# Ledger of designs, part 73: designed miniproteins, single chains, continued (5)

Each design is a single chain, and the fold is of that chain. pLDDT is the mean over its residues in the fold that is shown.

## One batch from the design tools (miniprotein)

Design m18526
Fold by ESMFold2-Fast:
Structure m18526 (fold): chain A 94 residues (1-94)
Amino acid sequence: VAIVINPKFKPLVEKAFPDAEIIETSTDTYLDTLEKLDKEGKIVKAVTVTANESTAVVLSIPPTTKVVFASESLSESKKQILRDRGIDVIEVKV
């Protein structure tokens, strides 16, 4: 499963993971989406984040996540938090 918080990233994620289930959500519904996926036994492999995501959202990214698609405008501190967790950060302009 791949989670898209900003719909701007959806075409990019679909190209990178053509066979993955794409789940669209918002910052406000992100935690509810995580709870649903956990109850369904689905494993989150990828998440998108933008400069508008709070540190709390970044810290709540599932430990099963292997890749984060981050806007170039996301702060270096937030990118470093993700890298320190063993997550591959792919910077994108969309």
Scores: mean pLDDT 73

Design m18527
Fold by ESMFold2-Fast:
Structure m18527 (fold): chain A 65 residues (1-65)
Amino acid sequence: SVEELRRRVREAADRLNAAKEKGDWEATQQAVSELAREMRELARATGSRLVVVYYDENGNYVVEV
């Protein structure tokens, strides 16, 4: 359900915030990837378009459609 997908996005965002608070770069990168995946699933279920933005190893933004 859409409610289940919204809960998963919130949980993924909570994990990202926790990883950032610890200063764990590898955990933060993993959490960003998980959040992006859950957001894509929610967007597909609701018919919305998603744009994913993340940082590469040089600190540059990367955008995925």
Scores: mean pLDDT 71

Design m18528
Fold by ESMFold2-Fast:
Structure m18528 (fold): chain A 88 residues (1-88)
Amino acid sequence: SSKEQKIELLRLVKEILDALLAGDEDKARALWKKLREKALKSPEEVREEVDKILREIGDKIDKSASREEQLEQARELIEEKIKELEEE
């Protein structure tokens, strides 16, 4: 379903953020490539909705905070969005 595909893409974003917070930039790059491959195989509407969610999350991040704090904020917002979608 489109909901399950959106959740899968958002879970990959969360894994990327987890890798970046752990300082594992090589893992983050590998996960980013996997995310791009999955997104390209997804329906256009799923890609557009996930892209919109990520842009909205980016807009909510406190850009005056440290890089680590910004990544933690993004991770929390992604986790909340995944939970919201799973409960629908």
Scores: mean pLDDT 87

Design m18529
Fold by ESMFold2-Fast:
Structure m18529 (fold): chain A 116 residues (1-116)
Amino acid sequence: MLEEMARRQAEIAERARELAERHSAEELLKKADEVLKKMEELRDKMKTADKEEAEKLAKEISELGREGTVLLEAAGLKGAPKSKIRKFSVRLTSILIDTIGIMIDKGLSLPNPEPV
């Protein structure tokens, strides 16, 4: 529902503002890089995992993707270069697309697509 999506976007924006108050743009981008690396490792584990393990890994990737989105939003609020934010956003989207592909290949139910 649009209202539910708007509420989730508002929650992301509020968490991003709180992080922006406590951290520099460089720290936020570093944290985002760490989150994205962990997502890539979990995605790679999904390729060889059984259906039950792959579903658990997909949920963890989804949660990390949400954290990564919050960190990138916070970095933007702190004046991080838009070019760097775009590179991280493209990387995040690529990981999520790969994750969905692996889930389809394993016959898993797709989680509701949350906007990235």
Scores: mean pLDDT 80

Design m18530
Fold by ESMFold2-Fast:
Structure m18530 (fold): chain A 90 residues (1-90)
Amino acid sequence: METLSEKVSYDEEKQTLRMEEEYVLDGKKKTLKLTITYDPDKPADKIELEIDGKVTKFTSADESKEIYVVQAAVALSIARKLLEKGLGKK
């Protein structure tokens, strides 16, 4: 996989992190969009992930807690890396 471009933005008032990444997978250009709103009480409740035009929103009402924890952990890991790269450093 090769990353072609990466765009990161953070809205401090809304505590919302947005990332858009273009990458090449198996010779095809793909786009990943991630929106995370940090909520220390329920981080998984405010996660929206768009992969190749498919949008998934995560709320504890819609999914089992186990699936939720896994998706939240992945999203938080990505968000932490993005904050360190684009927002936590400069």
Scores: mean pLDDT 56

Design m18531
Fold by ESMFold2-Fast:
Structure m18531 (fold): chain A 87 residues (1-87)
Amino acid sequence: DLEKKREEVKKLEERLKKLVAELERTEDPEERKRLIEEIIRIQIEGARLLAEITLADPNASAEERENARNLEAKLEEELKKLEEALK
């Protein structure tokens, strides 16, 4: 199961690279806003998935697990704030 989650992270990283490249080429304000929103969502989804991988890993330390839980919660809060600000 961890291998599948790591594979999902790699797919999100590839999608993120493509979106960042599109953003660098885009001058239209509305399109830039759309790309930024998508980039933020992918980064938060990726961080959440990484936290899940850490929490599911039997070799993860207690500190690593605590950091993963804190990261997931903080990123979810940050995404909600950004979604509200971009509306």
Scores: mean pLDDT 76

Design m18532
Fold by ESMFold2-Fast:
Structure m18532 (fold): chain A 62 residues (1-62)
Amino acid sequence: MQEEIDREVEVALAEIAVAIAKHLPISNQEKIDFLERVKAQLTSPEAQAILDKAIEELKKEE
């Protein structure tokens, strides 16, 4: 139960972080740094995968 709640919360936080980063008027490097920092705070592999995909997409646009 608690592990399930934590997983859902981390996935939601990862999705929100990606959405915030995409809408912030900052450089792609600052967006990557922000998402990397969020990834370091999360333990869920699913949440980390969401952040990794967003980071790779931002790196590809550089």
Scores: mean pLDDT 78

Design m18533
Fold by ESMFold2-Fast:
Structure m18533 (fold): chain A 97 residues (1-97)
Amino acid sequence: MKKLKEEIEALIREVEELLPGVPPDFAALARSFVERIRELLKNSLTKQALEDLKNAARLVLEAVRLAPVDPRRAAQHLAAAGILIAAAEFEIELAKK
């Protein structure tokens, strides 16, 4: 599980490195998603929640890469990332007594 957190942090760093080349409005949205993932990583996480957050981080990274050339597909990837973040939040709550 520690490896999954390290992989997610690496994906977040890649997103942050690409943000200066992204349209400002889209960069702001991507930054908000990355911050939500970081907040959730502070919790005690199940393997399922970590896998969902890793997939969400990957979708944000792909969205940021696509934003300059295919903004519609980029928006779709960001929306999918949002769904996975919500799923991870739900899984974290279910893991609590």
Scores: mean pLDDT 83

Design m18534
Fold by ESMFold2-Fast:
Structure m18534 (fold): chain A 70 residues (1-70)
Amino acid sequence: AGLAAAEARGQAKQPLIKKVNELMDEVEAELAKNPDKKVTKTAEADGYKITVEAWYENGKIVSSVTVERV
C-alpha cells in the first residue's frame, strides 16, 4: 500500500490538486520574502505540468496557475 491512510480524508484526495496547493504555499512563502519579485514554481504530477506564478499588484497578491498535459 502507498503512503495513503484511510483516515486522511481531510487531506488531499487528488495528487494533482495537492501538488497545486503545495506550489501555491511555496510561491506565497517566497513572495513574502521578496515582495518586489515575480515568483514562479513548476512541478509535474499525475502526467501534468503545473506552473504557479505569484506577484504583488497594488499591494495585493496576484497568482496564476497553469496546468498542462505532458
Scores: mean pLDDT 71

Design m18535
Fold by ESMFold2-Fast:
Structure m18535 (fold): chain A 71 residues (1-71)
Amino acid sequence: MTEELIRGIEEAAIKSAEYLAKQGADPEEVARTLRRISRQVLLERGVPEEEAERAAERIEERVREVLEKLK
């Protein structure tokens, strides 16, 4: 199910963001990179372009929220 796939990718992106933040990475660069990677993975897994783009935007927002809390 597409929703389960998106959820799994979002969880992986959040964990990656937390790890990179602990290394002192730039929050904006981390959020943009994880959005790009998440979008590509979703497209490769057959998620329609519009849905993949929407999911990637949600993942970026969620990553930014997590990074803001770690300040």
Scores: mean pLDDT 82

Design m18536
Fold by ESMFold2-Fast:
Structure m18536 (fold): chain A 83 residues (1-83)
Amino acid sequence: SALMDESAALLVATVREQAEELAKEALSEDPSKAASALAALGILVAAAEFAAEYASDPELSARAAEAARYARELYKEALKKLE
């Protein structure tokens, strides 16, 4: 749908920067802030994966999938550093 493609395009344009900021905040000395940032990063990964699956434009779908993989790697690294 047009709304899904518009949402996916906006997400793809911002996901890298948002994921990087959330990954940084997930390493915060404040455990509550770190937990909130990690949860938000997990939601961002899920949103990018959803955009990749449901975007009507194949190029947009591919870009969303790439963004999801990047955000997931940042999420995995943040999880390892919090153990």
Scores: mean pLDDT 83

Design m18537
Fold by ESMFold2-Fast:
Structure m18537 (fold): chain A 60 residues (1-60)
Amino acid sequence: DPEAEEKRRELARKVAEAIDEIHEKYNENTPEETKKAFELLQKKIDEIAKEMGLEDVVRS
């Protein structure tokens, strides 16, 4: 299904972008900031997955 493939590819792309953005931020950070970075990443992934109808695939 090309639409399902495109949706999964877009999800992966957005997740990768979120990881890169947060990775840049926590390279200078304390353990507390690293924890906040992981929490922010998880929220972004959950939001992207929910918006794309893939919430159950990403949440664990």
Scores: mean pLDDT 70

Design m18538
Fold by ESMFold2-Fast:
Structure m18538 (fold): chain A 115 residues (1-115)
Amino acid sequence: SEELLEELKKAIESGDILKVAEKGLEIITYAAKLYFQGKKDEAIDFLNKAIKIIDDALKTITDPALKATLQQIKDALKLALEGVKDPDEIKSIQKIIAAVLRAIGLLIDAELATK
């Protein structure tokens, strides 16, 4: 969904770490849905677009907490991408689930920071 990519970009531009973590999870979850629908090429293209948004942001963002969150979301997106590309179905599913769990952990960490 192009809307999710635009929402991620806006969250990054606002510096809202919680929103960035939420959008990271939503993006990985949407890519997982595309994968399970047999739309692997669409999932790959979508994840690559999300990674590019984060890479572009990392070139200009100076806030160390936001940079750390963006790097961790990028790592989760890359894990999801490795999962989608994996020719072994079991390894593919395990990597996609691991990416979702990492994104959930990042969201929990962001919530704890906003006490």
Scores: mean pLDDT 89

Design m18539
Fold by ESMFold2-Fast:
Structure m18539 (fold): chain A 79 residues (1-79)
Amino acid sequence: QLTPEQILEAAERALNESDLSEFEKELALGVIQLVVAVAKVSGGSAEDMERGALRVLRTYGGEETEELFRRHLAALRAL
């Protein structure tokens, strides 16, 4: 039910709250943007885009960035 734009917003917020370097934040966000775009072109669902973004965030910042992302997704779903 979340839009691709909302998923990207949640990912950006999670990265901004993480302890990652500016370079790592920019790189991770770029990869997430590409994953979301590829999923959309491939006929993927919002859930597919969420899983892709979550995997990238976990790879860069581990469980902490994953939890931040999940919290921002939950906040957006509550709207």
Scores: mean pLDDT 84

Design m18540
Fold by ESMFold2-Fast:
Structure m18540 (fold): chain A 71 residues (1-71)
Amino acid sequence: MEGVVVSANHDLALVRVGDRLYLVDRSTLEGPAGTEGLGVDLDTGEVVRITVLEPGPAVPGGRFRVEVRPA
């Protein structure tokens, strides 16, 4: 799935994947392909597992290819 960074600070990024928004550690998104981390769905509070398939810049407008699964 394609993700787009909506906002980021030095620790966290807010990423849109489809119609969902996830809070993710910025270090997860800045990692190489295959990096895995946790995200939190802002609507539900559900914890998900995020895998970076294609890395991109962890700045607003940055695009990634990610896989999102239940944690």
Scores: mean pLDDT 81

Design m18541
Fold by ESMFold2-Fast:
Structure m18541 (fold): chain A 80 residues (1-80)
Amino acid sequence: DIDVGVQAVYAASIRTSTLSSSPLSDADKEKLLAIAEKSSPVHALSIRAGIVLSDPNASKEQKEEARKVLDDIIRGEIAP
């Protein structure tokens, strides 16, 4: 189920697009990674993508891959 994962990644994407200097805190990243570890593969991918997108220091390649993963999940192309 993508509902919670989509909301989390959507919020992270907005932060990245609007306020790239205001990323997720380290504490928030740690909590999200812990949730990802316990989540389904699809939820784990969406959470990790959101973390990457919220990080202004992430490489262009990493952000492009993360946005592609998010888009693929929303479109139903990544749903094993």
Scores: mean pLDDT 63

Design m18542
Fold by ESMFold2-Fast:
Structure m18542 (fold): chain A 65 residues (1-65)
Amino acid sequence: MKEIGFAIEAIGIAIDEGLESVEVKVENGVMVIKTHGKDEEKNKRFEEKVKRYAEQLGLEVEIVR
């Protein structure tokens, strides 16, 4: 349940930051997020917000470009 809520919020954060494309999946309790944007500042802000939110929920997150 926490993983689904996290995925929804992560997609919302990506939209708010204006990312072109993002993929979110759950593997063995790890939230795997793949970004396809070229803007490193948008990617960095997204990564920081997503990692912070995951920490608050006690979830492990891996970000792939």
Scores: mean pLDDT 76

Design m18543
Fold by ESMFold2-Fast:
Structure m18543 (fold): chain A 74 residues (1-74)
Amino acid sequence: SLSERLAEITEMDLLTAEAILAQLDPANAEALLRFLERHRSRYSPIELARATARLVSLLQQGRSFDEAVREWLG
């Protein structure tokens, strides 16, 4: 599942991963997982967990996924 994969990539517990993905529409959930998979070699699990929190916050503020990624990167 996407929740199991999010938990594996970021080393967060499964319940936290499920709670995060439950707040996202399916398109944003899939985009988040694709982003994290792509960046696994560049960032540590802790850094990817922080990126997840920031991206989710920006999505909740009404940003598109691409806008959230641009704001996170600077």
Scores: mean pLDDT 88

Design m18544
Fold by ESMFold2-Fast:
Structure m18544 (fold): chain A 91 residues (1-91)
Amino acid sequence: MEKLKKELLEAARNGDLKKVEELVKKDPSLVYAKDEEGNTPLLLAARELRRKVVEFLSSKIPNLPEEEKKKLKELEEEPIRLLEEAVRKVM
């Protein structure tokens, strides 16, 4: 159980969609795994901008806790803002 949690957290951080899908298929409860700082695989994937992993994991968690949703939204807003600023500077 603990080994699978660590593998999922690492796969999510690395953007290894195939490994994430394989681990979640073996144990769907692993989507609620947390690292030592309380970060879920979804948050780690979002932090590393692993779009496909974020989309997959969010689809497997139909009732995300409000705190988790807030953290995820903050991470999504930051990359969009940086992209808009970069586009403005070129145009």
Scores: mean pLDDT 69

Design m18545
Fold by ESMFold2-Fast:
Structure m18545 (fold): chain A 86 residues (1-86)
Amino acid sequence: SELRKLTAKIVGHTIRGIGAELDGDLEEAIKSYDEAIAYIDQEKALLEQLYAQGKISADDYQAQISALDSMKAKLEARKAKLEAQL
């Protein structure tokens, strides 16, 4: 499914960002987190579309949006800390 592909991209870019941090490559880490955040926004937009079409329940929609919002906030906070070190 398209949702699964977007989730895989979010996870992949997050893992790459963590790896870049461990290597001391802060610029690459920030770039990877930016890409993960962009995919979170795409998945949120797709979920909103699916909910509007009645293809996902209100409970599933709210749970998934809440999880994505939490993940985005954590990535944005991590990115901000790295940007402060540049």
Scores: mean pLDDT 91

Design m18546
Fold by ESMFold2-Fast:
Structure m18546 (fold): chain A 90 residues (1-90)
Amino acid sequence: SEAEEQAKRAVEVGRREIEEARAFVATLPLTPEQRAEIERALERLEKEVEELEKLIEEKASDEELRKAMQRLQEAAVETGREIAAVLATL
């Protein structure tokens, strides 16, 4: 289905964005506490990617995939906000 193809693309994009964020953060002079905060935010985002991937494997309905994609998008926004908040303390 179109929803399944969109979900697969969302998983690919999410994984790439997490890798890019980790690579960027690795270049910054952060304290251990700041790194832990960012890593926790990225781990929460990664769990949403894993949940969407699991739903694809289980052949979930288009409605379930759309809801999971919405959760992933919301998690991505929140993770970005949390990272920005940590970086604002530099």
Scores: mean pLDDT 88

Design m18547
Fold by ESMFold2-Fast:
Structure m18547 (fold): chain A 73 residues (1-73)
Amino acid sequence: EEEEKKKALEEAIEKAEEALKIDVTTAAYIAARGLGYYYGPEVMEEKIDEILENEPSEEEAKEWIEELKKLAE
């Protein structure tokens, strides 16, 4: 359902933005899961691998959150 997907994206955005103020890695992880929910497991795995392989930057976390915002509209 479109409404359920939009709500899930909005919740992911809110949680990621709140987490970004405390811990960049947690914010990036929440955003990655949100993107995976929309695009599918391959995108989620790719983003999570980036988090595990390298320490995510605040800029990267913000980029993923902005992508979620565009998807939620």
Scores: mean pLDDT 77

Design m18548
Fold by ESMFold2-Fast:
Structure m18548 (fold): chain A 100 residues (1-100)
Amino acid sequence: SSTTASGTATVAPGKRVTVASIDAKKGDTVTVTATVTSGDGTVSVSLLDHKGNILASITVAPGTSGTLTATVTGPDGTLTVVATNIGKTASTVSVTVTVS
């Protein structure tokens, strides 16, 4: 069975915020779809394990969507989706996370 979580956040330039979290088990496939819905700042979206290690990341330009996929290789735990604004102006990002 699959589990889905979603979140939306406004990210100031040079800042990182947690947008969503989801529980996953070793061997699960995690898909994150991220959209920059407003603002002009490019956003880096990363999937982190329970220790804060980056499993996968993608860069999403203003007004576009991106998808990343990763397999959980570590122990079972809570994964977090974080957004870092690498642009010069604030942006709003929406994410959907699916674990299967």
Scores: mean pLDDT 86

Design m18549
Fold by ESMFold2-Fast:
Parts: structure tokens; sequence; C-alpha cells
Structure m18549 (fold): chain A 125 residues (1-125)
């Protein structure tokens, strides 16, 4: 395996580990799957043209559609911003999105530092 291939596999592993940890958070449940837009949120697609969920992002990572930690952060940030645009600031859903996004930012920084250290080890081979 080339150095580039090792870094790509390691990056994918760190993204999947981050998603697993994020999914364990008590406020993650509403973000696991796309909302039932026809039943519960008929105006969702009018406000949010690019809907995202944790499971959709996980599939994008597994398929190689997201290959960098930067792209990964952009997709997670978009998922949170979608909820913050749709819901009123006084709603429980808005509050859960803010708190889960804060947890994601902390977890992302931790995983980014782990990735950086492990990439340096690969480069020293």
Amino acid sequence: MSIEEKIEELTKKKMLELLEELKKHPYAEPFLNLPDVEKDYPDWLDIIPNPLSLNEIEEMVKKGEITTFEEFKEKLDQMFNNVLKYYDETSPEFEKAVLLAAFFDELFKKKEEELKKEIEKIKKE
C-alpha cells in the first residue's frame, strides 16, 4: 500500500470513528436518518434543498464520496445548519442541533489531532 493509500484509509477510519461517537450522543437520534418530509415536514425541501443525515454522510464516506476531513466537516456543518434554518430558535430541535454541533466541534478537533499524529508516523516509514 502506498503512503497516499495509507493516509486515505486512515482518514476514512477516523471519519467513521467520529460518526460512531457522534451517534452515541443522546441528541443524535433526530439526525440519524432523513426526516419524513411528506408526513412531518412538507415544507422541508422548500427551505432545505440539500437534506443530510448522519447515515447519509456515513454512506458517502464508505463510498469514497467524502475523502478528506475538510469535506467531512463541511457535510456535518451543512447538516446542522439545515436544522438551524428550518426550526425556530426557541424549539427543542434547534437547541439539540446547537448542542450536538458543539459536541461535534470538540470531537472533530480531537480526531483531527489524532489523524495528524498518525499521518506523521506513516510519513516516517
Scores: mean pLDDT 80

Design m18550
Fold by ESMFold2-Fast:
Structure m18550 (fold): chain A 69 residues (1-69)
Amino acid sequence: SMVELIGESMGLVEEWVRLRREGRRAEADRLAERLGSGDMRRALRLAKEMSGDDAGRVLDEVLDESARL
C-alpha cells in the first residue's frame, strides 16, 4: 500500500541522512537513486505534502540529489 511505502521510504531517508553525515557518499548516492525513482519517488512527494518544514527540506534534498545523479 502507499501508506506502507511512505513509511518504508521515510526510514530509508533517515538512512540516507546518516550515510551522508558519515561521509559514505557512494552508498548515499545509490540510496538516493532508489528513493527518487518509481513508486518510491511518488511516496516521498506525498510524504512531503504532509510534512513540516524541517522534514520537507530533507525530502526536497534527497529528491534533488536523485535528479542530479
Scores: mean pLDDT 80

Design m18551
Fold by ESMFold2-Fast:
Structure m18551 (fold): chain A 98 residues (1-98)
Amino acid sequence: MAEEAEIEEVREEAERTMKEAGKAVEDGLREAVRAAQLDQEQSDQIMDKVIEVTEEAAELMAAARNPSDLEEAREEIKEVQREIEELKRLIAEAREAE
């Protein structure tokens, strides 16, 4: 069972993670469009990761709505953060390949 302080931390972390996910998705979509003119396979990889980030973010939002699921929300926050990091890496690799 989550402590009240942990509940507040999880909600703040979830909100921050959702904002980071939205920004990463925006950057990913922009880079995927650019990459499609040079390397369709790379564009497809970025788009697949954008979809994964979006799906994980949706799961986080679902978990964060139910107070009893806040422990699950912690794991979902980690998963969304991992997917964001992987997406950022793919974007950086695509930009370096210019």
Scores: mean pLDDT 78

Design m18552
Fold by ESMFold2-Fast:
Structure m18552 (fold): chain A 94 residues (1-94)
Amino acid sequence: MLSEEQLKALREVPVSDDIKLLIAQLALTAEEAGVPAEEVERRVNEIIEALKNKDYERALRLAREMVEAAKRLDPSLARTADALLEQLERLLKE
């Protein structure tokens, strides 16, 4: 689960609540897959920075890298992670 500081930072990002929820769900899925909490926190902070800079292509690339890390550790979560990533990609490309 995202830290209180990350939740606060995510609230300040100028994107829709749907995008914020998807990032939180991707982070939770990565933690459930066994990605270390420190690595998830670092990756989420990088995604937040990209979103603040309106670099949506970078944000999507970073989210994809986190999904690939999760899928390597727990392939059973691949369908969930891919579905969340696809939804994020659709919202960021609009």
Scores: mean pLDDT 82

Design m18553
Fold by ESMFold2-Fast:
Structure m18553 (fold): chain A 74 residues (1-74)
Amino acid sequence: SAEERLEAFAREVAELYAREGVEAALARLPDLVAKYGLPAAAVPIVGYVLRQSEGASEEEIIAGIKTMAGHLLD
């Protein structure tokens, strides 16, 4: 389902952010959005979430991505 793809996307983005930092995660967003078959509008929305995520845990980043990008799945 689209919700399962969003969950998998959010986890991969959060893991990349934790491992390699915000700039690496931002650079990979277009490829990851395409990989998980999400709308192109997810790129700027998730980019905004990542820029607000300094000091956030992986679970907080996942929750933020799912909250903000979930509106695109209607």
Scores: mean pLDDT 85

Design m18554
Fold by ESMFold2-Fast:
Structure m18554 (fold): chain A 101 residues (1-101)
Amino acid sequence: DELEEIINRVRERYLSLGVPQSLVDQIVEALRNKDYDSARKLALQAGDTLPESVREESLVRWATHMLMSGMSPQDIMRLADSIRKTHPRASRQMRRLARFQ
């Protein structure tokens, strides 16, 4: 099951970066339910707990996994727009990622 493999990679990465297990569990539950709006909000919250140097890379990895799990390119574009001012590098990479799907 490709979705479970993606979920496991997301879990491992967030835990390795020091995101609290309770927040990671909430993200995983949202992903399993394909509740991408909740997953997006929780992923942004997790990103805020990360050092500035890895925060943008973490958001890009999350968007890549979401595309792989069936999130639409249009939803990734909306996410990119929502973070354009706060995470400009991640926003640009997400737009590029969505365009080439």
Scores: mean pLDDT 75

Design m18555
Fold by ESMFold2-Fast:
Structure m18555 (fold): chain A 111 residues (1-111)
Amino acid sequence: MIERIKEILLESMRGIAEALAEALGRHEEVEEILRRFERRLREAKTEEELREVILEFWRELTRLIVEAMREAGAPEEEVEAVERGLLALNEPFAEGLLQAARREVERELAA
């Protein structure tokens, strides 16, 4: 079960990363983040460890968004507000991805 959850999570994380790379134009940085987190995801042994990997992935994407906003000349107050908002979504994002992956595995096993 956990290996299939990892595969589904990796596919989801790749999709999110590709969408972000397209939106920000920071393809090389997003690809490097994906490679690093793909390795960490493979090394995880429990669902709790998978959750921590997803939380750290979201923090890295948040950092990239914040850096892109600063480079674009966004006011610091707006950058700080966006960072706080994105970090507040970290826990719901991780739980959402894990629940979606678990439901997909359960659906496959029921077929």
Scores: mean pLDDT 83

Design m18556
Fold by ESMFold2-Fast:
Structure m18556 (fold): chain A 62 residues (1-62)
Amino acid sequence: MEEQLRESFEQTTEGLIYSGHSEEEAKKALEMMEKEMTKGGYDEKLSKEQGEKGYEEYKKKL
């Protein structure tokens, strides 16, 4: 489960980088994904950590 959570955020982050989304759009998309993953039964803290990691990785590639 936790591995799927990580992979989902990694794939989403790469997609956002590749498609040229703005920083604000990328942050919003990752925050929405964090909320949806938590709603879907994933741990809230882990979902938040993965969302924050994704956003930081996005900024490094920007």
Scores: mean pLDDT 77

Design m18557
Fold by ESMFold2-Fast:
Structure m18557 (fold): chain A 69 residues (1-69)
Amino acid sequence: MEVRLTLKGGPPETYPVVPGTAAEEGAMLFETKSGQKVAVKAPKDAEVLRAELISTETGRSEEATLVEK
């Protein structure tokens, strides 16, 4: 599983999901519309414009919202 992030001033890039359901040091926590929580290690001071959770098994994507930074 991975998250595609569009950060301010950069192109969309994919980041691997960090195991867990809480923000870790140096990670951002995102929540999908289905209520799934995923953590991603991305630049901590970056402004997130868009996030999508992508299943590597099915190729399906779901929009995610930044919850914790």
Scores: mean pLDDT 71

Design m18558
Fold by ESMFold2-Fast:
Structure m18558 (fold): chain A 71 residues (1-71)
Amino acid sequence: SSEAQRVIERVRELRERGASPEEMIAEFERLIEETPDPEIRQILEGAIFMVEMGYTDEALDTTIKKLEELL
């Protein structure tokens, strides 16, 4: 979907700029508020949980992979 593609691009930008855990969480929360898609919201909620647990790189990689499955 076009929404999944947009979210993937935002997640890749976070990775490329070396965003902090706090910046990652804030961006994921913004993306959750912007999208009505329940599958994308659930993926992003999981990403926030992983970042809060200290798995920042894994959160970015897992989120991109799951969103690509929605394309």
Scores: mean pLDDT 85

Design m18559
Fold by ESMFold2-Fast:
Structure m18559 (fold): chain A 99 residues (1-99)
Amino acid sequence: MITISNLTAPATVAAGSTLTVSWDWTSDKPGTYRFVLERALASDPDNWTFVDSKITTDNSGSFTVTNLAAGTTYLYRVVATDLETGEKAISEPVTVTVT
């Protein structure tokens, strides 16, 4: 079982700035895990789009996000996938407002 924890981002970020989204994770199995950062508009929270991805062996990671639209509120989440089994875990989302 994959557990994603401590998904963190600032509550507000200025347009034209860099946003960092960080997370921790654990698994009960060795393997190769892919992490995808997805976002949705808070006004349309069922429509998740791909932002970035990485494969990591560390129990923590971060994504750097640019091209933020001023006046927009985003939901960000991390999706972890075990590349051997196809098992997925999805984090609770964090809310970020671009000022």
Scores: mean pLDDT 84

